# Designed miniproteins, single chains: the designs that were tried, part 91

Each design is a single chain, and the fold is of that chain. pLDDT is the mean over its residues in the fold that is shown.

## One batch from the design tools (miniprotein)

Design m3154
Fold by ESMFold2-Fast:
Structure m3154 (fold): chain A 74 residues (1-74)
Amino acid sequence: MSRLELAEKAFEEAAKAEKFSEKEKEVGRQGLELIRQGKSLAEVLAEIDRLAREKKISTGHLALLKALAAELLR
């Protein structure tokens, strides 16, 4: 499996475990799309922060989404 496929699976498993709503899932999907486009970690994290603020995502869920993005781009 590619690293992107593993990250998508990890995101889906985290979303199920943490009971993410559609707004958290949308932020995660946008982050994964930027990674597919070859954007830097800084750009991906900035977009996740922006979308999380816009959608009023909790600090805990934001931290988890950022951690998942950082692990994928390691």
Scores: mean pLDDT 74

Design m3155
Fold by ESMFold2-Fast:
Structure m3155 (fold): chain A 88 residues (1-88)
Amino acid sequence: TLTIHLPVVAPGERLVKTATAPESGTWTVKIVVEVEVTENGKTTLETGSVLSKPMELEKGDVVTVTAEGVTVEEDGATYRLAQVVSIE
């Protein structure tokens, strides 16, 4: 498993993160996403994670994750996170 961390970025800001395959084989990418939650005047930082589909990679192949900062408002809370756009 390859791990990529996505920090909170400004809304509309593009973030590109890469991970390199250390050996040839089938790999999954674990994406850990930071989420800034503002609710009732209090801001907290939380994390979530998702797994990609399995990818067949050669040693030295670079997996690129592109994300974009988004703001989501739901039930009186504001969420700021980097939303994954593509995994290649």
Scores: mean pLDDT 76

Design m3156
Fold by ESMFold2-Fast:
Structure m3156 (fold): chain A 64 residues (1-64)
Amino acid sequence: SSKLKEEIDKLLKQIKELTLQMAAIRAQWRAGQISADQARAQILALTEEMVKLMKKLLELKKQL
């Protein structure tokens, strides 16, 4: 269905955006702009969100 394809496309975009956010946090840490503890906490939170989106994507793809 078109709605299923739209939801999959939305999830793929959100996954890509989270990947870019994680890369930005790692870059800030390497540049000394944030502490290692701050970087770890932020990356962990984004990783947990990424896992949720990937699980939802897998379930939606099974409906194709």
Scores: mean pLDDT 88

Design m3157
Fold by ESMFold2-Fast:
Structure m3157 (fold): chain A 89 residues (1-89)
Amino acid sequence: MKEDLKALIDEIIKTNPELQPVAEAIKELMDEGKYEEAVAVLYSIAPERVEELAKRNPELQKLYEKVKSMPTEKIQEILKKINERIKAK
């Protein structure tokens, strides 16, 4: 799971280098054990990529289902926290 998420993040950066600060923030969330928030950010950027990865990994599938059931307001709150982290650097 951790390696799969890292590989997905690296793939997204290769195709969208401007997202590097967001990718770094997602990696920081993972280092803090905040996998649900990390998956929520990834889902907002590349939903189809996250869905494909979740189909191959049962632990990620659980996180993906939780993220899909999140209220829009909760996802927006997570994204605001990410933007604040990026601005603080």
Scores: mean pLDDT 79

Design m3158
Fold by ESMFold2-Fast:
Structure m3158 (fold): chain A 90 residues (1-90)
Amino acid sequence: SDEVLSAIETLKEDVEKLKEQLNKELESGVFKHDKSTYERLLESVEGALRQLDQLREQYSDDPRVQEALEELKKKLEELKKLIEELLEKL
């Protein structure tokens, strides 16, 4: 449980850093990667969202893990939207 919570927190921090970086790229119009790299990133985020559904079932009786997974899901959905907006500008 504690190990899972730590992993979720680390992933939340990584997602936030990535969102900040992509927002800067959108604001500047200077993209660090090609379209195919962002498409692969989008696929990875969609994969992560599917894995979260499985983890929610596995930890259904742990309210702290359920809350952390719901917060992570929201951050991943925000990241997905940001990547989709970026891809529309490429």
Scores: mean pLDDT 86

Design m3159
Fold by ESMFold2-Fast:
Structure m3159 (fold): chain A 56 residues (1-56)
Amino acid sequence: RLYRARGDHDVGDAAPLREGDLLEVLEFLPDGTVVARNLATGEVVRVLAAALEPVP
């Protein structure tokens, strides 16, 4: 399912997320983070679930 970034977020060594970036969530982790693919860059990133919103 597609998610979008709620704002600009630093994701460590990967390219930062920008507000409105579309992500494919691959895995939800028990610590409240998700593993997701940024569709603009193709990079797999780990971000807080709260940083993302579901796309209808």
Scores: mean pLDDT 76

Design m3160
Fold by ESMFold2-Fast:
Structure m3160 (fold): chain A 85 residues (1-85)
Amino acid sequence: MEAKLTEEEKKKLLEKVRKGIRWLGELAQKRNTRLRVTFSFSNLYLKAKGEDIHVEVDESEVKTLTITADSEEELLEKFEEWLEK
């Protein structure tokens, strides 16, 4: 079974991703380049505890997600849309 994030875990993950994407967007704008982010995971279980986030991996299944965008806003929207599924 695929790991499902709780509402709290999803929110914390999204906040971290937003910060990372903003940083990448600033870097891409400075260098006039496109953004590309690749996420690879296998039955990941993400558990948030206070300021710490633990990830557990199960080798029974593998998924790869590649997101390509021309701006950090587009990249963030595509990632948030994927998280909603």
Scores: mean pLDDT 57

Design m3161
Fold by ESMFold2-Fast:
Structure m3161 (fold): chain A 75 residues (1-75)
Amino acid sequence: SLRERLREKLREWLAQFAETLDRIRAYLKEKGMSEEQIAAILAEVERQSRQMLISRLSKEYGVSQEDIYKLLEER
């Protein structure tokens, strides 16, 4: 079903995004940034990436942004 496909794509994206965040964290730590600065940057990256994903999936699958947001919140 469409809902199952969306959930699968969201799970896959979340897993890959977690690895991406880990790589960004490692890079920033290597550059000598503080844990507080790293946390702030990662929080902003997560916020922006979630917003972009919701918009993209809404357009691709013809589902409202609110419905995709609810699917993300169910996890």
Scores: mean pLDDT 79

Design m3162
Fold by ESMFold2-Fast:
Structure m3162 (fold): chain A 71 residues (1-71)
Amino acid sequence: SPEEYAQKAVELAKQGRLDEAVEYARKALSLDPDNPEVQKAVLEVAGALARAGRHPEAIRLTRPIAEKQFA
């Protein structure tokens, strides 16, 4: 489910497995970008990317959520 992918993404991000965290966050977004748990997980993964200095990837990951909020 989208929620299961979202949960896995957050777990992977906490482990520092950022590439895998991004993959699971993208899977969750592809299934249900409007799901609050998916959106929260995407923001948590993006925060971990930003803290690791991976700012372009953090921005790209949050783009679908940002576009919905500001467009």
Scores: mean pLDDT 82

Design m3163
Fold by ESMFold2-Fast:
Structure m3163 (fold): chain A 70 residues (1-70)
Amino acid sequence: SKAKEEAVKFIVETAERVVANPETPEAVKAKMQEILELAKENSPEEVYEKMRASEDPLVRGLAEQGDLFA
């Protein structure tokens, strides 16, 4: 859906910004890079579903925050 596309776009833009920041811890950069790779290989709906199912509360929180802006 368009709402999920907008949510994934927001998440991807946030992940790119976090990865581009030299002060971001390596562990956080690795998580954000995983999200970016998911976005390359999967549809917006699949990315959203996988993020919501993540065991990482930060990844789940990003999916929830994206929903608020979609």
Scores: mean pLDDT 74

Design m3164
Fold by ESMFold2-Fast:
Structure m3164 (fold): chain A 77 residues (1-77)
Amino acid sequence: MIKNAAESILKIAKDIQTEAEKLGNKEAVDYAKKAMELSKQAIEAADNGDIDTARKLLNEAREYLSKAVKKLEEAKK
């Protein structure tokens, strides 16, 4: 379900934000925050029955989560 996927992304993005803040990786923090906001919007759209908007927001949340993860991986080296 879209809502379950959005809630999962929200949880992962919170974990990424916390780790990025500890490492001082500002870009990863900013991308993780964006993924969290988009995930919250996707949950609200799904709750309102707007499945097309929820899916679009969920895809954008995944994209920003991927960017956050990449910035964290770059900082490890």
Scores: mean pLDDT 83

Design m3165
Fold by ESMFold2-Fast:
Structure m3165 (fold): chain A 92 residues (1-92)
Amino acid sequence: SKIEELKEKLEEIIEELKELQSKPVTPENRKRIEELAEEGMKIIKELEKLGAPEEEILELKERLAENSPTPLGGVLAVELAVLQTLGERPKP
């Protein structure tokens, strides 16, 4: 399914971000982290549009934010979205 395809791509992004976090802070590594975080955010938004479960979206947002802690472009928006989802999501 389209949802599973997008989730697989996001997993690859998260793994690459984890690898970059173990490397020295260089301008090149910072650029790559920013690019990956922005791509991950776009994928998460597409998953939400396709009706992926809110619990899965929250988990993916948390994992993306955990691995992209610098406020680069849209990265901070992911962190804020995670916090809002945790605070505002009513328990069924």
Scores: mean pLDDT 70

Design m3166
Fold by ESMFold2-Fast:
Structure m3166 (fold): chain A 100 residues (1-100)
Amino acid sequence: SAMEERYNQIMELLDEIYRLIARAAARLPREERDALLTEANARFQQISDLLKQYYETGDKSYAEQALALLEELVARVVALFPEVAAELRGLLDQFRELLS
């Protein structure tokens, strides 16, 4: 269905965002990198669970919560890695469009 195609596009986009964060984090000491990636993985799991609820129920409050969590993660990553700010913000804008 069109809804399943959109869900798959969003999940692929989240994977792209995660890969960009992991690439940026590669320059950090191992302990700091592992801590950041552990927190990012936990946040992406929360976002994925909220998106599943949104697509199962049609309740936009789950989509709004997922977007807020991604915005918080992106803001934190941009503060640590200004060099990926433009690319991450572009991906975040695509995420917003797919949820609309």
Scores: mean pLDDT 88

Design m3167
Fold by ESMFold2-Fast:
Structure m3167 (fold): chain A 88 residues (1-88)
Amino acid sequence: EKEEKIKELVIELMKYLKKAVETGKKEYLDKANEKLHELQKLLGLEELPYAKDVLEAVEAFGEILSKNPYPEAVREAMKEVLEEEKKE
């Protein structure tokens, strides 16, 4: 299901963005960009160039969310990420 796949991609994206901020390692930003492209492809959106930094990646994510027909999938993804942070 597209909704479940969107949830998975958002969870992974948010985790990689967090690691990119915490570590400053380009590998996590690259992984976040991969997830952004997967989301764009899944939703039939134009694939944007890879974000150069975390802020640009967050802005691209915001644009995807504004066009996303499954807002509840995103909400559940965000909740799961927050619950995992409490576990740590």
Scores: mean pLDDT 76

Design m3168
Fold by ESMFold2-Fast:
Structure m3168 (fold): chain A 65 residues (1-65)
Amino acid sequence: SGALGGEAVARGLVAAGLASEEQAAEIAKFGRDGASGPEVAEKGAELAGVSPERAALLGAGAIAR
C-alpha cells in the first residue's frame, strides 16, 4: 500500500542519512494521503536528491528481515 511504502521510503532515507525526520514525516504523510508506491518513491527521491530507483531500494532495505 502507499501508506506502507511511504513509511518504508521515509525510514530508509533517514537510515541512509539522506533525509531529516521532518522530510520523513512528509513522505509518510504523502503515502497515507493515497499516493502510490512509485509516487512516494519519487517524493522521497526529490527531497533527498537521489533517483526514484534508489529511494525505492532504500525503502525495501528498511523493511527487509
Scores: mean pLDDT 76

Design m3169
Fold by ESMFold2-Fast:
Order: sequence, then C-alpha cells, then structure tokens
Structure m3169 (fold): chain A 80 residues (1-80)
Amino acid sequence: SAQENEVEFEIHLGVLDLMRAMVLWMIRRGIRLSEEERQRFLAQVDRLLEEVRAITTDQERIAEFERLAAELRRLLDEAT
C-alpha cells in the first residue's frame, strides 16, 4: 500500500541519514576509512537505493534518496 511504501521509504532514508552522520563524525574526528571500508559503505548505499526503487515508483522520493546517496558518496571519498 502507499502507506506501507511511505513507512519503508522513511526507514531507508533514516538508515542512509544515519550513515551520513557517522561518516561526518569520522571526518570531524580525523578518522580515515580504508579503501576496503569505503567499498563496503558504497555497496551498502547501492543496495539501499535498489531497495528504495523496488518499494516505490515515486520519482520525487527516489530523487530525494539519490541526492542524499550522492552526498554520502562524496563524504566517503573525503573520509578515504
């Protein structure tokens, strides 16, 4: 249902936002990611985006998620 899809979308968005907060915290603390750790985070971001595309066809919601994912990818590069 649309209500179930909205709840699942918000959960996925919350997970991505938590990952972003963690990477920002690491950058501020001078904690660096290894290349292997960066690749693991990137794989998780890609998985979350695929899951979001499977649960919603709302292009605005997908674009919102993609924008946050792109920000996180840039932060992961900065942290490595």
Scores: mean pLDDT 85

Design m3170
Fold by ESMFold2-Fast:
Structure m3170 (fold): chain A 86 residues (1-86)
Amino acid sequence: SAEEEARRLAEEEERLAEELRAAVEAGDVEEVRRLGERLVELAERAVRVYAELHPELSEEEVEALREQAVAHARGLTEKAVAEAKA
């Protein structure tokens, strides 16, 4: 179900957050960037699940949500890269 998929995505996000924190603490910029790509993939998956739960949304509205979620994930990655370099 979409609810079960949402829960699995939340669990994967928690694991990625832990891995990202470890990479930042280690100063491993390349690993931070690699994990950031996975955050983008999870963001896109989360929007697809959200769209399944909200069939009233138009394709244009779903695409806008996807762009916003991806931009947010990329922003988190850039912040983590800056912290890893410090």
Scores: mean pLDDT 86

Design m3171
Fold by ESMFold2-Fast:
Structure m3171 (fold): chain A 63 residues (1-63)
Amino acid sequence: GPLLAAILREIFDARIATLTGVARLVGEREKEEALALAETQSTEAVLAQLSPSVRAEVERRLA
C-alpha cells in the first residue's frame, strides 16, 4: 500500500545515496522490486521477501 511504498522508498533512497557503480545499480533494482511488491502484495508478504535489515527498518517505522 501507499504507506509501505513510501517507507521502502525512504529506506532504499538513503541506502543508495552513498553507493556507486554496480552496488548502486543493485540497490536501485532492489528498490524497484520492493516497490513493485508493495503495490501487488500484502504488507506481510512483502516483509517476508525483504532482507532482514530492510524488514527491521520497515517494522520500526510501522510500529
Scores: mean pLDDT 79

Design m3172
Fold by ESMFold2-Fast:
Structure m3172 (fold): chain A 75 residues (1-75)
Amino acid sequence: SAMDRYQEILRRFEERMAELRRRYASDPDLFTQEAQRLTKEAVRELESMGMPREASILGMRGIAEVTEHILRAKR
């Protein structure tokens, strides 16, 4: 189903985002750049599936991930 495909995209997004957090733990600028790129690709995939609302939600999630990483890196 479309919902099963959406959940699969979310799981892959979360896995890749976790990998970026590990790889760029000491480089918030590179993390931001790569996380934004990952988010844009996932948003585009969801839009191609006719899921603009879900794409918007994922986009906001990507922004939250970047914000959280930057705030944690400043401690």
Scores: mean pLDDT 84

Design m3173
Fold by ESMFold2-Fast:
Structure m3173 (fold): chain A 99 residues (1-99)
Amino acid sequence: TVTIPELVLDLRPGERLELPLYDAAGNQVGTLKVEVVEVSADGRVRVRLTITNTGAQDIKIEKLRVVVGDREAEVDLNITVKPGQTVEKEFEAELRPRP
């Protein structure tokens, strides 16, 4: 199993991006597609994640940090993506001032 304790995403409103996912040894084990669906005037962000595991081991992602400008939100994902699997997750979080 490849464990990613925290995935940090620096995002802009309306952004779509695709990122490689790496294990602790630096080997690519998957891809992450990110879409910022909405950033509300009251500071809520809605994000869609599509995670594909191209490796031979389970990928476990425990937490996600979303950074938008000078604000951030933390989400407990606790998702597991099996080899050859694609998992889509949509979540909403409240953006707060960054420490």
Scores: mean pLDDT 78

Design m3174
Fold by ESMFold2-Fast:
Structure m3174 (fold): chain A 98 residues (1-98)
Amino acid sequence: KVSEEVIKEAERIARAAEEALGERVDLEEVTARLRELAENGEPLDPREAIEAIWAMAEETRRRVEENGYVSDLPEEEAIKNIREMAEKLIELIEAAAA
């Protein structure tokens, strides 16, 4: 079960990613999704949460590559940062599931 503290920590990481990238990133939507699932009281399968995080990180990467979503950073650096933040969120979810 993903705790509310894990979701808050994920929000903090997503906010740090937004600040580092200089623009709003889709990782905020991942955090919002995790919060919604926890709020509904449904058992959150950590595996499904991990898959959702990777799917959203991959969609954000695609948008950066296609449209230059983050305008003030090199595209390659923005993609790397998005993946690193996704990995941190996954680590938090796995730790909470253990």
Scores: mean pLDDT 55

Design m3175
Fold by ESMFold2-Fast:
Structure m3175 (fold): chain A 55 residues (1-55)
Amino acid sequence: SAAEEKEDEKKITELLRYLAPEASDEDIQNAVKVIMADKDRKEAALKTAEQIEKL
């Protein structure tokens, strides 16, 4: 559903902001779109975000 995709986007956005705090919102949004388009990349990013959130 759209809601599930939105939650995934939020987690990936948080991950990218953590890894690249100086990146613009546009750069982060573009990276999120690329990651969300690739299932393997999306899964890897979500797992990484979960690990970082626990730190």
Scores: mean pLDDT 79

Design m3176
Fold by ESMFold2-Fast:
Structure m3176 (fold): chain A 68 residues (1-68)
Amino acid sequence: IEEQLEELEKLLKEKGVSDETIKQIIEALKNEKFDEANRLAAELNIQGHLEIAELIGKIIKLIKEKLN
């Protein structure tokens, strides 16, 4: 999970996503606010960052798996 979050942060920075938006996404995932994380992923997908949106979805799935 921590490794996947680190890779997500690097990819977001490389794609020119703002530090504020990156922080919001990482905090949503860390705090298990999945509805907010999915909303932010959808916004990034609309902006053309499909690969990032897909990675956010995979991370949500991994976190949910650990909560069981």
Scores: mean pLDDT 80

Design m3177
Fold by ESMFold2-Fast:
Structure m3177 (fold): chain A 83 residues (1-83)
Amino acid sequence: SLEKTIEAFKKAGHTLKIEKTPTKTIYYLERKDDNFKLELTIDNNAKPDASQIEAAEKALNSIKGNGLKIVVSADGVVSISEI
């Protein structure tokens, strides 16, 4: 799951900041090894299906480079863009 991927990054000693609002949760991650920056925004009403979660998790594990922004909307739509 996405949550397990985020927990694994935190356990590995990477920098993680979490901002919670009434409408969304934002995860800011900076990977220790290559300074890869991840911004993950999840709408608090989002219930993405398993395939959408798997796609986002695969992207988090496969991408190397400067950074990635992932947004999960209230409709469960996952959008991915490079930073």
Scores: mean pLDDT 69

Design m3178
Fold by ESMFold2-Fast:
Structure m3178 (fold): chain A 68 residues (1-68)
Amino acid sequence: SSLLEEVRRRAEEAVAAAKSLEELGAQLRDLWTETLARHPDLSEEEVRALEAVLQELYVRYAEAQAAA
């Protein structure tokens, strides 16, 4: 969906800008909160898809930091 693509894009921008896992976690939490507030009628499936995208990017950042 266009919403899922927009959230992924914004989350990837946060990943590129973040200096730490703590900063990324805060930015992704803010994005999550804002998205749910703007789209209160999201289905459980859509909510889970958005959560999965944010979790994927957070884990990817954590693994990249551990590998460095």
Scores: mean pLDDT 84

Design m3179
Fold by ESMFold2-Fast:
Structure m3179 (fold): chain A 103 residues (1-103)
Amino acid sequence: SKEELLERYTKIFLTSKDPRERALAEGIVELLKLGVPLETIRRIEALGELAPMVAMLTAAYLEEGVDLETALRKAEEIARRSKSLDQAGGHYLLLKAVKEGQS
């Protein structure tokens, strides 16, 4: 269930010593709270090393009102072009700042 997956990733976020696993868990938890389907969560997990960045960026785009498929496409593009999680995180923060500045 979505609740079981939410519990699993919450535990990973709280207990993992790997920053990559913690970043992925945080992103997946946010996506689950935004109502993203389990099929899409599995699709993100299948991206391997790109998964943490894609999860975080997809959540940011969804919060801005972008549709799920467009959010995923843009997130994957940025993640592939980013040199590190820090650069992707910087882009995520910029997206949130722009959203807060609108209306």
Scores: mean pLDDT 78

Design m3180
Fold by ESMFold2-Fast:
Structure m3180 (fold): chain A 81 residues (1-81)
Amino acid sequence: MEEEEKELEELEERLEELRKRAEEAKSDEELWELLNQTVLLLMELAHLKRHTEDPELQKRAEELIRRAAELADELLKRLGL
């Protein structure tokens, strides 16, 4: 429980870092790297949501999945996809 809460906090911090890097990104190479990292973050969030039995942690993970998916969509649009 405490370990899962800490893991979720670390994943949220990673999402915030990726958003900041996206704002500073100037090249397609940087955008592709950020997209790859965002996809990996989505996979880790989906894994946490699937394996936790805590409904509040599931809800928080779902919200972070939504936010990470929005970032991925923004990055795809910036790449012309």
Scores: mean pLDDT 84

Design m3181
Fold by ESMFold2-Fast:
Structure m3181 (fold): chain A 80 residues (1-80)
Amino acid sequence: MAEEAEAQAAEVGRALAALARKDPERVRAVLDEDAQAARAAGQPELAALIEELKRAALAGDEERAAELAAELARLYLESL
């Protein structure tokens, strides 16, 4: 269900924020690559959310990162 996918995405968001405390360059590189891929696919709203997720994760804001990851999952599911 979409709610379960959003919950899993939220955990990924929290994990990204935790990883950013140890390896911020890896988190930045991964999310920059994902944002570029979204722009290349013609999905600017998805790219913008990925960039916001990157900012939240790099700031160590686990709850904001979780919220943004869940929103990304919702947007992705709505595009199917």
Scores: mean pLDDT 80

Design m3182
Fold by ESMFold2-Fast:
Structure m3182 (fold): chain A 66 residues (1-66)
Amino acid sequence: SALAAMAAELAAALRRRGSLSVEEAVAIAERHGALDAAAALREVAGERETVGIGTANAAFARALGL
């Protein structure tokens, strides 16, 4: 699924780098067609400039309706 492919790429990038810019994380989601996840990443990040594992997990929960 688009969510699974996006999740794998985000997880790999976060594991390697520790954090991504919000723009980079959103671009990964949009590239995979995971538009709900891209919107959730923007919403959960708010005023933050970076996305770590906690923000990514919160955005995933939001996109999945959890």
Scores: mean pLDDT 81

Design m3183
Fold by ESMFold2-Fast:
Structure m3183 (fold): chain A 96 residues (1-96)
Amino acid sequence: SVDESIEEIIAKIEELGKEPVTVLELKEELRELEERLEEIGKLPEEERREILARAIAMEIIVRVAEERGELEALVSEIAPIAIEEIRKLREEQLKL
């Protein structure tokens, strides 16, 4: 379900927002994950799904921070904004 996938991504963003890291540090972690995609592809399906959901959550946080010019901000500052934007997009789709 798309709804279940969206809720999983929101949960991952909330968890990332609890970490005492900057968006720049998160962007570097995301880059390292992208370099290990072939290795990740060899993992069991459940582990691969969880890593991909976390990577998507990280990409959303980085994108929101980049659009705001706030890459040096804490992830805890950007995560609530990213969650609100996702929720607004979901509600807009339900109105169509």
Scores: mean pLDDT 81

Design m3184
Fold by ESMFold2-Fast:
Structure m3184 (fold): chain A 102 residues (1-102)
Amino acid sequence: MLSPELQAFIEKQTEGFSQEQKEKIRELAEAAVDFLLTGTPEAAQKLAQKINSLKDASQEFKEKAGAILRAIHAALAPTMSPADAGGAAALLDTLMQEVLES
């Protein structure tokens, strides 16, 4: 689950969005945290599915989701090995790039 500090950050960043959009961002953030903490293929696949569900969202929503994912990675990277942190960043960038281009 998300830390209280990260939950507060997401709430602030999603101010003005609908409740449905806020819940979608929260769900995406939880999937990202699970992936970054566990590094499992199952967690990566779940995160990819959540990111792919953004394809039909507005461009601004996609950009905000990407910013939140980068903030989560930045917050957790100091607790990871440099290789794991780099691999996670590359995966997040690849998945978000595909969604931003759709």
Scores: mean pLDDT 77

Design m3185
Fold by ESMFold2-Fast:
Structure m3185 (fold): chain A 64 residues (1-64)
Amino acid sequence: GSVISLSSMENIAKAIALNSKSLEEAKKKAREFVNAVYSHLPEEERKRLAEELEKMVEEIWKKL
């Protein structure tokens, strides 16, 4: 779907962080996730969403 809720993005970020061996792997998975799931969106919108998800992953990683 095209609707993105804050809670959905936070849950995705947590799943990525918990299933990644390093912060760099988690960031890579976040970018790949957005590009795969939101391929129907313009490049600039996908880049914004990837940056948002990467920031969420970084914050969760700092708490682990």
Scores: mean pLDDT 78

Design m3186
Fold by ESMFold2-Fast:
Structure m3186 (fold): chain A 82 residues (1-82)
Amino acid sequence: GEKIVVKPSKDKTEREIAVLLTAMAIRAIGLGKDEAARKITEAMRLFDKGDYAGAIRHLREAARLEPAIRELADRAIALIEG
C-alpha cells in the first residue's frame, strides 16, 4: 500500500495528533511489526473520517501489539479524548 500522508491542520491539537500517528507508523514499520503498523494506519484513516472512537480502539490495539509505541499511542489517545 502507498504511504498515508497526514496533513497538519490549523488546530495545534490536530497537528500534534498527526505527528504522533506518523511517528508511531514509522516506528512500527521500522521494527517489522506489520500488524501494529496496519492498526496505526487504520487509526489514521478513522481519525481523518472523524471516527475518534474507532481511531482510539485501533491505537490501543497497536500499543498492545508493540509496547515500543505505547507512550506515543497513550499521548495521541489523550489528545483525541481531550
Scores: mean pLDDT 78

Design m3187
Fold by ESMFold2-Fast:
Structure m3187 (fold): chain A 65 residues (1-65)
Amino acid sequence: KTVSIISAMALIGVAYDIEGIARVKLEGNEIILERLNGSEEAFEKVYAEIEALAKESGEITVKKV
């Protein structure tokens, strides 16, 4: 399941980058979220969604930059 979760996170990252909300990078076991042009509310929603997926994996952490 970990590989499938990571793949899902990568697809989500591309979608958010296209929408200009946040850029998602996967670096080892850490997901780095860079805020782009999205509102604070939109960014927090993205963060919460990715953090929920990371929590399910048990191996991945999420960082805001």
Scores: mean pLDDT 69

Design m3188
Fold by ESMFold2-Fast:
Structure m3188 (fold): chain A 128 residues (1-128)
Amino acid sequence: SQEQEVQQLLQQADEIVDRIEKAMEAGDTEALAKEVLRFIEVARQALASPAVNLEVVEHLITAVGLILASIERWMSRTRPEVLQELLKLPAEERLRGLLREAGFSDELVEEFLELIKELVRKRNELVN
């Protein structure tokens, strides 16, 4: 069923987050970039599903938060001075800087930011 497909996508998203957390602990920015690309694909498939609901969208927003928290934790340990400067920037510029420092291409930065905007739009749609 479509509900089973969405639940399977959420399980895949959770597994990707676990791999991202391990990659950040190891300082493996190449593995991070590959796993974030996979996360974007899985999240977009879930958002395109007829079975998408508020709980699914909130789960994916939480997953994004965990990814960003893992990157910030890595930055705090490896590049605290760079993180301190990024924290002075407006939210979107801070996110762009954080992702670039983590080894994201400009294309991957824009795709991940667009996913965040898509998740927020979908949440707002489902609340109304």
Scores: mean pLDDT 90

